Designed miniproteins, single chains, continued (5). Designs and how they scored, part 18

Each design is a single chain, and the fold is of that chain. pLDDT is the mean over its residues in the fold that is shown.

## One batch from the design tools (miniprotein)

Design m16590
Fold by ESMFold2-Fast:
Structure m16590 (fold): chain A 110 residues (1-110)
Amino acid sequence: TAEAIARKIRDAVDQLIKEVDNLIAAGASLEEIAQVIKDYGTKVQSLIMNAIGILEDIKPQYVPAAVSLRERISGLIKEAINAKSEEQIRSQMKNVRTAVVEFAELLLKS
């Protein structure tokens, strides 16, 4: 269901943020943090693509907004992977979470 996928997407991004915060606290390298963001980013993007497929069947009028949010989330994840400091990573993770929450709320409208 759209609600179940919305929950999975939110849980995945919250888990990513917790793992990133843990790595920063442990003094991990930017390369190690980028790898975690890349791995979780792939999972989140797969869930978003599945959600868009469901919207195409049940509420096609919401698909353009969902695709726009997917592109924004993808761009924010890429910026986080290429970040040059812990502060930039934290800022981009906050932006990713905001966009993912907006996407989840779009699914709940359908």
Scores: mean pLDDT 84

Design m16591
Fold by ESMFold2-Fast:
Structure m16591 (fold): chain A 84 residues (1-84)
Amino acid sequence: STLHTRETEARVELEINGKKYVVEVRVTTVLDEAGRPVRAEVEITIEAEDGTKVKKRVVEEGASGSEEYARELGESAAREYAAS
């Protein structure tokens, strides 16, 4: 079968408890021959104001990567990191 991929990128800047975070999200959506989403492969890079960088990878079956999806995932990851 011939699979296709689409890439979506989003950048989120947010402040949590007085600390600033920059989150970069790259989503690769894998599509079947009919253009239906097979999975979303997500790479999230969280940068804290002190220069610390943390990378997270997520794979979600049947998901389609949009800029909105990427932003929501990035914001959630940053909030989780800030709470840890």
Scores: mean pLDDT 84

Design m16592
Fold by ESMFold2-Fast:
Structure m16592 (fold): chain A 89 residues (1-89)
Amino acid sequence: LLEEAKKLVEEGQQAAAEGNYDEAIKNYTKALELLKKLPKSPEVEKRIAQTKNLLEATKIAKQGQTSLAATKYTSEQLRAIGDELDKEL
């Protein structure tokens, strides 16, 4: 269960890095469910707190529909357009 929860958190982090916030939210939510089923211990409580923070941050990112990948993608597109305009000027 703890190892399965760890794997879900890692999969959630990978999904979030790729901008797949829905998948990240699902993975973090499943990880929290597994962690809450475990006996209360400092390790489990720490992982619950960390996973809850990751889930909250990912929900905020989803609401803003922004990610580092999407932001970089948009910035690169704007830069390419700017370079083309500079050639026309």
Scores: mean pLDDT 69

Design m16593
Fold by ESMFold2-Fast:
Structure m16593 (fold): chain A 81 residues (1-81)
Amino acid sequence: MLDELGKLIDEAAASAVRHDSARAREAARRATELIGKMTDPADLARALEQVRGARALARAAGDEESAEALKEVERTIAEKV
């Protein structure tokens, strides 16, 4: 689960860098679904760090739509930790 979540977060960041906001948002949506199934605080904490990095990368790339999608993923994790 954590490995799958990490791949989705990385895909969202990579898509944001390519200015493919539609794919970035879909990856973020799938990440949010997986987070909903996670209960381990340590796994949630690692996911939070990964999402923060991805969001910074999306902002640096100028993809505000993808950055907002990743912000919502970050908020969802923070509510569980």
Scores: mean pLDDT 83

Design m16594
Fold by ESMFold2-Fast:
Structure m16594 (fold): chain A 68 residues (1-68)
Amino acid sequence: DIDDIVAQIRAITDQMVATPDIAQIRALHDQQIALVDRRADITGSQSFRDRGIRAINAFYRNQVARIA
C-alpha cells in the first residue's frame, strides 16, 4: 500500500530530526531511498522516483549540516 510507504518515510524523517548520530542518519536515509524505490516500482514512474530521491537527499544534506 502506497499510503503505508508514505507513512514509513514520514516516520523515518521524524527519527532523523530526533538523532544527533550521523551514522544513524545515514542508515535512515538508506531506508528512505529503499522506500522511494519501492513506491516508484509500484507506480511504474521514474519521474516520481527522481522527485522523491531529490527531496530525501536535500533533507539528508540538511540533517548532516545540522550535526557538522
Scores: mean pLDDT 84

Design m16595
Fold by ESMFold2-Fast:
Structure m16595 (fold): chain A 61 residues (1-61)
Amino acid sequence: MGVGARLAELLERLMQDPELLAAASARIRERIKAEGIDLSTPAGRRRYYEVATEVLEEVVA
C-alpha cells in the first residue's frame, strides 16, 4: 500500500472522532516545527507524510 493510501485510511478513521483529529493535528504541527520541515521542498513534503503517518498511527492505536 502506498504512503498516500495509508494516510487516507488513517484520516478517514480520525474524521469519525474530531477530538482525536485535533490532537493528531497539534502533534503533527509540533513535530514539523521541532524538525524544521520545509513543506516547499519535495524532501520536506516526503518527511511531512512520514511524520503525519507516524502520528496518526500512534493516535489511532
Scores: mean pLDDT 77

Design m16596
Fold by ESMFold2-Fast:
Parts: sequence; C-alpha cells; structure tokens
Structure m16596 (fold): chain A 78 residues (1-78)
Amino acid sequence: ITEKYNKLKQAAEEARKLADELERQAKELEEQGKKALDTVSQEEADKLYAKADQLKREADLYRGVAEQLELQAKKLQS
C-alpha cells in the first residue's frame, strides 16, 4: 500500500510539473505570435497562437491526471 501511495504521489507531482512547463511554453509562443503578427505575417502568428492553445489544453489534461492520481493515493490511505 505505501509503495503504491508513493508511486501515485510521485506521478501526480510529475504531472503537475509537466503542466507548469507546458503553460510556460504556451506563454512564450503567445509572445512570439504577437511579435510575428507585427513583423512577419498573420499566418505565422495564427500558427504560433494555435500551438500555444494546444499546449494550454495539454497542460489542463496533465492537471486533471494529477488530480486523479492524488485521489487514488488518498483512497489507498483510507
């Protein structure tokens, strides 16, 4: 039980770290998109914004995974 609990907790922590990293990358792409809109083209800006949006959705999925793993870990302690 303790080993499974620790594994689930570690996996949840990793998922949260991945979500944070993906959100950081999304913000960077949004800034690049703003610059591209001014200096390159609407098409390139749209591509960067679309990629940023995909990373934000992926971050949301990893946060959901972390919540599920935390819930499973809690059930093992009960």
Scores: mean pLDDT 81

Design m16597
Fold by ESMFold2-Fast:
Structure m16597 (fold): chain A 79 residues (1-79)
Amino acid sequence: MKIEVEIEAKDEKALEVAKEEVKSIAELTGGVEKIEVSGNKIKAIFEGEVSITTIAAIDIRMVAVSVEGAESAETKVHE
């Protein structure tokens, strides 16, 4: 299973906070395939055996941490 988590940050401070949280979640999950940074967006791609609860926790945590400068946060699940 493949999971993409994408955060769009409004400013550089929010971008750095989101980037650190993405890396932290990647370390906890262990299934990170790659982390991409493009402009004001951070995309983390996870591949492996992950539960739906893990997906929900990742999404909620990232939104909560970057709320003051985040424009959007999205989670996508692929087969």
Scores: mean pLDDT 65

Design m16598
Fold by ESMFold2-Fast:
Structure m16598 (fold): chain A 81 residues (1-81)
Amino acid sequence: AAPVVKGKKKKITSKEEFKEFVLELARDVLASVTDPERARALGEQLIAAAEHLAKKYGFSDEDIEELVAEIRRLMEEALAA
């Protein structure tokens, strides 16, 4: 079955684990979307959610910028396909 992005549960013990989890989630979500407007909307929602959660976990602005850049890159790849 195709990967379903809904409550994927993983133990997050570090900033790297959180980043990996968010990027995997973004890949799964964006890969499932064909419509460019929907892909952009979901990408922006993922960015907003990731920024909010990263701030809650005490990430630096630099860490947040890196995470956002990676999600945006995945969104651009999905939009280009």
Scores: mean pLDDT 72

Design m16599
Fold by ESMFold2-Fast:
Structure m16599 (fold): chain A 58 residues (1-58)
Amino acid sequence: GRVEVRGRVLDATRLSSGELQAYDGDRVWLVGAAAAGEVVRAVDTTTGEVVEARVLEL
């Protein structure tokens, strides 16, 4: 899948929970379970920073 986080389009893997893992180099974002086109919360798994992400495709 693909998500947009902070104006960057990132490749993402859908987990069995419905959440997405998005990869930005060494940074991993955990994106909330959503349908394509939705805006949800994403959490940086290292820092705990919370931002908005748009789900572009699953």
Scores: mean pLDDT 83

Design m16600
Fold by ESMFold2-Fast:
Structure m16600 (fold): chain A 82 residues (1-82)
Amino acid sequence: SMREEALATLEHVRATLEELLARSTDPDVQARLQRALAHVDRVIARLRSEDLSPGEIVMLEADVSALYLGVVVAVLVAEKEK
């Protein structure tokens, strides 16, 4: 189902963010990753507990994708500022 596919994708994103956090030594990057993880956790909780429409699921996936891209860009910028 769309919900199960979305959950699998979000759980993969969560695992990737946790790995980035474990390897980060920059406090600003750590704070961004912690906020991103909290947001992803809230979206996963909504997908598990709410009877969401296909449109709502797509919008939540789009929101997490935008967040993930923003965090990846921030990590790359921090790496270049050395």
Scores: mean pLDDT 82

Design m16601
Fold by ESMFold2-Fast:
Structure m16601 (fold): chain A 60 residues (1-60)
Amino acid sequence: SSLTEENIKKIAQTIVDSLLKEYPDMSKEELKNIIKVMGELTGREEVQKAALEILEEREK
């Protein structure tokens, strides 16, 4: 509950980096689905949104 904006971005970046490292062969759509499911299970919508934005920027 005491998550700062910086901590949210740091957690989101760590999640994206971990997913890309563990699942290098997964499509971006599959990774986005994992992030969405994790957001639903944990109730951490702010982290979910930040992670999706980071992943979308990396699609370039």
Scores: mean pLDDT 75

Design m16602
Fold by ESMFold2-Fast:
Structure m16602 (fold): chain A 74 residues (1-74)
Amino acid sequence: SPLEKIKQEAIKIYNETVKKIMENYKNIDPKTAERYLLEIAGIVHEIQETTDVKKAEELLEKMKKIKKEIEKEI
């Protein structure tokens, strides 16, 4: 289903983002890294809990935007 695909993609993006921060831990402010990790964890949790495909899609796009922002900080 579309919703299941979004949920799987969200988990993948979360895992990729966590790994990227871990690999670059010395190049990012620890408090900034923690804030971003908590924010993206919150979004992935919302995606996992929702039954609304449109809401999940919008949250996934927000998650992708945050990942790009984190990548610029590293």
Scores: mean pLDDT 85

Design m16603
Fold by ESMFold2-Fast:
Structure m16603 (fold): chain A 70 residues (1-70)
Amino acid sequence: IKEKVLKDFEAIQKMSLEGAKPAEIFAQIVKTYQWLKEKQASQEIMDQVKDFANEASRAVSEGKPLVLKV
C-alpha cells in the first residue's frame, strides 16, 4: 500500500511538471484515495493523500507546478 501511494504521488508530480491540466491531476488523486478506501488503508496514509490534495489545490490556485514538500 505505502509503495503504491509513493509511486502514485511521483506519477502525479511528474504529470504536473509535464503540464497536465488541474482536472487530470485531481482525477488521479481521487483514484488513489478511492483505491485506499477499498483496501482499508490506515488513517495515516489517508491523511497523507489529503495533504497532497491540499498542496495540489494550493499550486493550482497560485498558477504554479505541483512541488510536494515532504
Scores: mean pLDDT 72

Design m16604
Fold by ESMFold2-Fast:
Structure m16604 (fold): chain A 81 residues (1-81)
Amino acid sequence: SMADEERTKSIVGWLAAMARHLMTKKSPEETVAELEIAAKTYLSEIKDPELKEKFEKAYKLIVEKVRKGEPVDVAEALSII
């Protein structure tokens, strides 16, 4: 539903913003560990398989940027949903 898509976008946007914040204070490994706990909780709540796949793609993009020490673009992550 549109409401589920909007909720997923909000969660992805929040995860991307959280990643940006954590990257200023923590190592890449610590940042990914914090993000993974949050992402796994929300992923378990998504019942739509297509939306779940999009969420996983957006999350993997965020994690890849964190691990490479590259800037996390919130708009880029949101464009996947």
Scores: mean pLDDT 84

Design m16605
Fold by ESMFold2-Fast:
Structure m16605 (fold): chain A 84 residues (1-84)
Amino acid sequence: GRDPSLDEAREVPERLFREALEMAKKGEDPERVLKLFEEAERIAEEYLRLAEQAGVGPLIEYMKRLLEEIKEAKEKYKKELEEK
């Protein structure tokens, strides 16, 4: 079966990203939403670094894609705040 550490590495930043998206949709405090996006990005970058050091190709590809999605969502959210 799949290494359990791969699922843990994926799940943590993915959950934080989902929480940030849900809070943004609910109109929660922008500072809190941005901090969640930044935390998700930070953790995904750390796991990408670890995956690259360990040579885990599937996790590297997954973390690169997740980072792109987090960065795009964060920038979109910042743009929406500037237009308020």
Scores: mean pLDDT 78

Design m16606
Fold by ESMFold2-Fast:
Structure m16606 (fold): chain A 114 residues (1-114)
Amino acid sequence: DLDTLLEWLKVHLPNIDVEKLKEYLLKNPEVLEKLKKLLSPTSDEEKAEALVFLGEVLIELGEYEEAKKLYELVLENFPDSKYVKKALEGLAKALEKLGKLEEAKEYYKKAEEL
């Protein structure tokens, strides 16, 4: 449930704004349901999907550094996943939001080459 997900997030993303994310999830219960897959993933693909989706949510919330960490985690732990392209695109977008435009261009290019 929500509390278990927030505890998991605090362990893996200690600098995350837990209160801001909690408010978002209470307003978007369908998002919470998708993120529950992080607690009980059936496969590497399901876990990679949930991590990429959480990254997209964190970008919407302005948590760009934490979104970057999630996308990097997908690339490191699930390099053969079908979500690698989305993780590269998400990482590029997070870098762009952080003002790292040259690094962002490099990751967009890597995503296009897949």
Scores: mean pLDDT 82

Design m16607
Fold by ESMFold2-Fast:
Structure m16607 (fold): chain A 79 residues (1-79)
Amino acid sequence: MEKEKLIKELEERLKEIERREEELVRRSAELDAQLAAELAKPVADAARIAELLAEQARIVGELIKLVIEKKEIERELKK
């Protein structure tokens, strides 16, 4: 077992997680804009709103998993 190799593998995984987080945050912002646009209409499209909210919930779930994994990796990197 080599510490440098483990550190590099953990740092690479951390970078992948951070990239994924950035992608999800960007998607969330796009969905928020679309949801705001739908809610601003005089007649609400309930089906569209439901689809946007479902995708937002999926993104939140994935972000929570990534935050947990990131914290675990950060803990290992501090050893």
Scores: mean pLDDT 81

Design m16608
Fold by ESMFold2-Fast:
Structure m16608 (fold): chain A 73 residues (1-73)
Amino acid sequence: MPGQTVLNAAQGAKLSGGEIDEETVRRVAEAAERRDVEALSRAIGEIKDPLSRTALATAAAHALGVSREEVLA
């Protein structure tokens, strides 16, 4: 379910005016589903929009049970 949590967060960010491309959303969701924190942090770092970056980082960190610092680093 971590991947679905990320997909839901991405949809919410887009509805709130956030900008994020489909490829980045897919990378974040796949990394979260695999529980690959390093790949997740790398994919989150590619997000230029602060709203989308914060939303996906928060959702992924919560879903994986890790700190936001670990995901945002």
Scores: mean pLDDT 79

Design m16609
Fold by ESMFold2-Fast:
Structure m16609 (fold): chain A 82 residues (1-82)
Amino acid sequence: EIPEKKFCIEKDNLTEIQNHITNFLKKNTSLNFQESNCVSKVIIEGVKEGLTTEQILDLIESKCNVNVPIKVVEQAVKLMEC
């Protein structure tokens, strides 16, 4: 409810964060590795740009051509929080 979240996103650790989110998506969705990798990149990019969950979902659909439940996207975003 209070929009004060800090994300552990630094250029030097983006690969590790992406791998963590990709593995989370593979375990919690029916997405294959390529789709999960695409979605993880879009989530990281969206969070870095300060996009809303709805905007991130739109980018996932546009760039990855997959549908991901909003709750899964919210959980993936939480994996990026300190």
Scores: mean pLDDT 74

Design m16610
Fold by ESMFold2-Fast:
Formats: C-alpha cells, sequence, structure tokens
Structure m16610 (fold): chain A 95 residues (1-95)
C-alpha cells in the first residue's frame, strides 16, 4: 500500500511528463511539423487515460480525505491539460 505522499508524487511526475509532451507538440505545430505534433498529442492522450486509471486505483487504497485530495488534484490538472490538447487538435483540423 502506498502512502498519500507516494501516490501524489507518482501522479505529479506523470502529469509533468504529459505536460512536457504537450509543450513539445505546441512547438512542433508552430514549426509546421504536423505529423510530429499529432504523434505527441496522441501519446499525451494515451498517457493521460492510463494515468486516470492509475489515479483511481491509488485513490482506492487511501483514507477518504486523502482519496478526495488526490482525485481533486488530478481532476483539476487533467482538465487543464485536456483544454490545451483540444486547442491543439482544433488547430490541426484547420489544415
Amino acid sequence: MLSFQEALDRVEESLKEIEGLIRQAEEYLRQGDYEKAEQLIQEALDKLILLEGTTLRLSGTLPSDDRNKLLDYFTKKRNELLERINRLLDELDKK
């Protein structure tokens, strides 16, 4: 069983990795490398889906207060990342 801090650290590190992929996709899109941008967006989405499953499993091992804190944190960060991904997808669809 993971501690709350270990669960939070894992989720934060994975979210940081996903944000890094989104930033790279934004850069490649600006350079006109649409294929590379699309690949990075797809990788970010896949990792985000996997992280949602991981976060739900980790939250299930925690006391209710810690579970709610982890889920609220993840939901907020996920929504921020999804807004950025959707913006990039909209730009790709206009080509």
Scores: mean pLDDT 85

Design m16611
Fold by ESMFold2-Fast:
Structure m16611 (fold): chain A 110 residues (1-110)
Amino acid sequence: AVAAAVVALVAGILAVLAGVLAMRAGYEKGDREAVIRGIAAALAGIGAIILALLAIATGDAAAALEAADEAIAAGVLAVEAGLLAGNPLAVALGLAAIALGVVARALAAV
C-alpha cells in the first residue's frame, strides 16, 4: 500500500508539472484548448497528490488505488495539452505520469 501510494504521489507531481508547462506553452501560443487541458491536468494531479498523501498517512489501499487512477487521468490530460501546445517536455512528463500511475495501480491491487 505505501509503495503504491509513493509511486502515485510521484505520478501526481509529474502530471501537475506537465499540466503547468502545457498551460504556459498554450498561453504563449494563444491556444485556449491547451490552456484548459493544462489546468485540468494540474487540478487532477493535485487530487492524486492529496489522495496519495492520505494513503501514506492511513495505509489505505483504496486511497492508493484512487490516487493511481487520478494520476493516470491527469497524465492523459497533460499529454493532450502538451500536444496542443507543442511542448515535448509536457508530453514526456504526462506519459511518465501515466506509466507511474499504471505501476501504482498494479502495486495497489496486490
Scores: mean pLDDT 86

Design m16612
Fold by ESMFold2-Fast:
Structure m16612 (fold): chain A 97 residues (1-97)
Amino acid sequence: FEKYIEDLEEALAKNPRNAATAALLEAIYRHQGDEARAQAVRDRFRAANAGNEEALARYEEEVKRWEEIIENFEEMSLEEQIGAELRTIGDILEGEL
C-alpha cells in the first residue's frame, strides 16, 4: 500500500495539474487520518492551478467521488467477508447437526 502512495506522489510531482491523481491522494490520506498530508496535497494542487476555476472545480468533484468510492469499497469488503463466514457456519450446522 505504501508503494502505491509513493507511485501516486511521483505521478503528481510529474504532473501537478492532474486533478484525479491529486484528489485520490487527498482522499487516501484523509481515510488514513493523515489530515496534514491531505491538506498538503490540496494546497499543492490549488497553488499549481491558481486562477483556473475549472481545474479547481474538477478537483473538488474528484475528491468527493474518491471519498465515496473508498467508503463503498470498505463496506463491500465487510459484507463479502460476513457473507463468506455465514456460508461456512451454515455448512457446518447442516453437515454436523
Scores: mean pLDDT 70

Design m16613
Fold by ESMFold2-Fast:
Structure m16613 (fold): chain A 100 residues (1-100)
Amino acid sequence: SEAQQKAKKELKERLNEILDKHRAGELTPEQALEEIVKLLKEGLKKGLTKEEAIDIVAEQVARALFLGDGDGADVLIRALGEVFKSEEEVRRVLELAERL
């Protein structure tokens, strides 16, 4: 739905904001990780599916890699691992990001 697309876009924009602050040196990697983990957990509590969260993180990893921001990509991957506590989800994000 359009409402679902808007909600996903807003989440992506908030993730981009955190990563932009991290790149600017305004957030440490630990602070960026904590903010992203919190944002993803809040999204899941509000009805975002695991698959939707994985897709959003994969898109943001692809954006970070496109910008040459390996540190930002690492923070996103670490956040996914903290939220789902599974290497399978991390591998899925890497596969999706490579194809984007």
Scores: mean pLDDT 80

Design m16614
Fold by ESMFold2-Fast:
Structure m16614 (fold): chain A 80 residues (1-80)
Amino acid sequence: TQNLIDQGNSLRERLDQLFLDMSKDPTSLSVLNEAINLSEESNNLAEQAKSDGAPQSIINEFQTLSGYASTLSHKIQNQI
């Protein structure tokens, strides 16, 4: 099982990949679905980290990642 820091790093890499994928095809439903999934997973990890008493910096990171992914999903949806 990955620790919270490793999960955060994985989510950041997925967010970076979304920016690349969006630049290639900004109307892709696959890219939209990944942005939605990343937002939901990041939010769920933020809530889990909060429940587990993780440091606020870790919770803030997951919340920030969720916010970025949500913003990307809206940008992609507006281009469809």
Scores: mean pLDDT 81

Design m16615
Fold by ESMFold2-Fast:
Structure m16615 (fold): chain A 100 residues (1-100)
Amino acid sequence: MEEELRKEIEERAKELGTNPVTIEVALDLLKALGDAYALERLGADEELIKLAREGEEADAAGDFEKAIEYYEKALELAKEKGEDEIIIKGIETRIEIGKR
């Protein structure tokens, strides 16, 4: 999982002749490989990862309202636990995309 994420990011950075430069760009790349796995790699709490997986599953089932609800719960939990800004921004970006 982690090695696959690192390899994809490094490979794309080499193709573009640059490094992943911003938190948002890095998170967008990680999210292309799976939201829950991206959060796990960033060191998010297990409870937070569980909520992200539930949101991802709801989204895959076409239940976008339920997916947003799970991600909003994940965001609240992340802020409550004082998670890293990268993790918080990742969840906020997922909610923003999901709200269309």
Scores: mean pLDDT 65

Design m16616
Fold by ESMFold2-Fast:
Structure m16616 (fold): chain A 83 residues (1-83)
Amino acid sequence: LEEAKRTAEEAIRLGREGQKSKDPRKAINLGIAGALLAIGAEFDAMLATGAKTFEELPEEVRRLIEEGLRLGLAGVEHGSKLA
């Protein structure tokens, strides 16, 4: 579970970097990487806990995964608007 949290935190970091980029390609690539890591963190957390749905995960883990996905997608949107 701690590894899934770390992966979600990395997803958040990449998404934030994407949103700060003035390069559309860099912003999009960082956003995609962040979103994919957030999805990976969800599956890792589900496997670690035996949860069958996202809603069964601890609130702290859900918030990190949701934030990572949100920021990753925001990085993609930001890069798309720059292009």
Scores: mean pLDDT 85

Design m16617
Fold by ESMFold2-Fast:
Structure m16617 (fold): chain A 77 residues (1-77)
Amino acid sequence: MSEEKAEEIKETLVKEFGIPEEKAEEIVELLKNKETGTDNKFGISKEKAEEIAKALFEKGILNNEEAQYLLSILTES
């Protein structure tokens, strides 16, 4: 993913959804690497995670595949 895209995702998470900057950076790194399965629970509800992913998809920041990876990152048990 591009540097600009990563920064725009981070800004949206922090400013629009109130996610701490440190957590937003971690989420973006996981999304860039397409990794799921970290022991790091972000404490975000599935409904809120879906809203975040939808907002980023509707803005054209994330494609459908990236939005699904973001959901997995945010909702991992």
Scores: mean pLDDT 73

Design m16618
Fold by ESMFold2-Fast:
Structure m16618 (fold): chain A 98 residues (1-98)
Amino acid sequence: MSKEDLELETLVALAAIQLAIMRNIARKKGAPEEVLKLGDEAMDLLSEGVRTKDPELFKKALEKAKEAADRMVELGLISQKERDTLIKLLEEAIKLAE
C-alpha cells in the first residue's frame, strides 16, 4: 500500500464515521426518510469508491453528503461545524484520489 493510498483510505474512513454519527443523530431526532436516504447513498458511494479507486464516486458521495448535511443543518439536527468537518474530509479525499 502506498502512503497516498493509506492516507486516502484514512480520510474516507473518517468521513464515513462522521457521516454515520450524523445520520444516527438525525434519525434519532426524527429526520425525514429522504434525508436519511441521501446519507445512505453517500455511504454506499464512499464504499464503492474505496473498492474501485474511482475519484468520480468520491465526487458523487460529496454531492449526496452535502445534500444530506445541508438538510440536517436546516432542520437543526446537526451543527454547521459537523457539516463543514464532513465536507472538508471528503474534499481532501477527492484531492488525494486525483
Scores: mean pLDDT 83

Design m16619
Fold by ESMFold2-Fast:
Structure m16619 (fold): chain A 98 residues (1-98)
Amino acid sequence: SMKEKLVKLAEELSEIAKKYGLEELAEEFKKLAEEIRKNDTSLIEFLVNLKIIAYKFKLHELIKELEKIGLQLEKNADEDEILDKVKEAVEKEFKKRA
């Protein structure tokens, strides 16, 4: 289900943040995974929540990339492709900061 895919991605993003020493970001992604489990969250709502986290932590390049990915989703891009692009964008941002 989409819900299980979003939970898994949020948990993977938390682990990537921990790998790069970004403990506060890791905790935010862990909380996001818990909220997705409790609520019916769409892929669009997930992207909005990621953008809010990125804004809070001043990850300006990630905000820009998430906005671009969101526009691709509005044009009926494949959901699994969107999830892969999100993971790649987050990992790229964290590598740049390490």
Scores: mean pLDDT 85

Design m16620
Fold by ESMFold2-Fast:
Structure m16620 (fold): chain A 96 residues (1-96)
Amino acid sequence: DYLEKGREALLAKRYDEAIEWFEKYLKEHGDKMTPREKAEAYTLLGLAYLHKGDIQKAAEYFRKAYELDPRLTRGAVEFAANLLGLSVEEFLELGK
């Protein structure tokens, strides 16, 4: 529901709307979410902030996602790091 609305907003480049949907998803489902599901939501928040140009918030969310599920998030983190000319390690350090 909220997750799909957020993805639709991301594809439409409505990043603020996407962020609101993903935050609602986390708030409503947080108690029942697996680490993998939380990592997915954090990865999508990271992507939305990255596209907004908020690199620090992007790195913070990608770091949270990566700590929960590195396998799920590695591709998105590698994509983000490569866009900035950084390694995965260097990029995640920005989120400290």
Scores: mean pLDDT 86

Design m16621
Fold by ESMFold2-Fast:
Structure m16621 (fold): chain A 80 residues (1-80)
Amino acid sequence: GKLKEAVRQTGELLIKTGETISEVSPKLGEALKEAGEKLLANADADPAELGEEIGKKLSEINPDAGKSLAEGLKELEKKY
């Protein structure tokens, strides 16, 4: 459905962003790539729960990025 596709597109965007910033911020780049890969692998899971889990781990590297991801996936669930 559209929700699953939106979660997948978010995962693909995170992977691309992680690749782009890895040269200047390797730790954040890897964290974003791992977050995106986990979204792609679990696109059929509950987006709010998935966002909280992935966002919490991402917050260990960058709290703002982790919070934004968790909130973004909650909003996707509400929209669809």
Scores: mean pLDDT 84

Design m16622
Fold by ESMFold2-Fast:
Order: structure tokens, then sequence, then C-alpha cells
Structure m16622 (fold): chain A 107 residues (1-107)
């Protein structure tokens, strides 16, 4: 069984998102054949309309890839999880870690 967790973090472009999505598709196919148990994939996204569309296309391609693997190799169970909460927390934590670091100096 292969569990794929997708997370999206701010800081990319639509082109970066699509390119990372293609790499993720190949990685998932390889991981499934190699008998991996878990794969976590973080893809950078842009919050522009084009970036959001690239994110949707990437999610669809990954889910279709999981179905292809499952149909071609019924013995290989593939589960795809889009971690919306983890994606939001990852972006928020990155901003918080940068913001409060050295925000005040008493010297």
Amino acid sequence: MLKVTLRFAVGGTAENTLNQGEAAVLGIKRAAVEGKEEVEITIRVDESAEGLKAREETVEKVKETAKEVQEKYPEIKVEVIVDEKGSAELSAKALAAEGPVEVEKTE
C-alpha cells in the first residue's frame, strides 16, 4: 500500500507548480512499483488565479495517476490525500517563524 500526502505551500509560480506536479506523477508511479509505504509531496503554489488553476490541474493529474497505478497493478493499493490543513499551517508557520524572529531588539 502506498499513501501519498500532497501539501501546497505559497512561494512558487504557476509554471513551478505544473513542473513539480509532473515530477510528483513520476515519483508516485515509481514509489508504487518500488513498494514504498508513504510519500509526502510539497508543491509550491502562487496565489494568483493562474497559480490556483495550476494547483487544481496538479491535484487532478496526481489522482488520475493513482487510479492508473491501481488499475494496472490491482495488488498495489494507492491512497492520495490532499492535506489542506497541513498546507495552510505550513505557509502560516513559515511566515510566523520569519516574522517573530528578531522582531524586537533591546540593544
Scores: mean pLDDT 72

Design m16623
Fold by ESMFold2-Fast:
Structure m16623 (fold): chain A 93 residues (1-93)
Amino acid sequence: DEKKKKLLEQAKKKVEEARQMIQQAKEALTRKSEFEKRANAEAEAASDDPKKKQEILDQGKEEVEKLENQARELVDKANELMTEAGKLLKEAA
């Protein structure tokens, strides 16, 4: 029973860590969405300056890809933690 309590505690900790990763991923995706909107609006405003418009679009693409990659890594880590928690819960049963 002591071993069972320890496994449940470890599982709860991994679930908590996974929830934190998912929250960070959501924040990254929100930042991505807001950045895309701003970059598109700034590019539209610079439509009479082709060089500036392209520079804005290129910087926008780089930041969007960075945020998408960050969100993906966080989701992957959360899935890994949830898989580990599931194994601990089965051992505790």
Scores: mean pLDDT 86

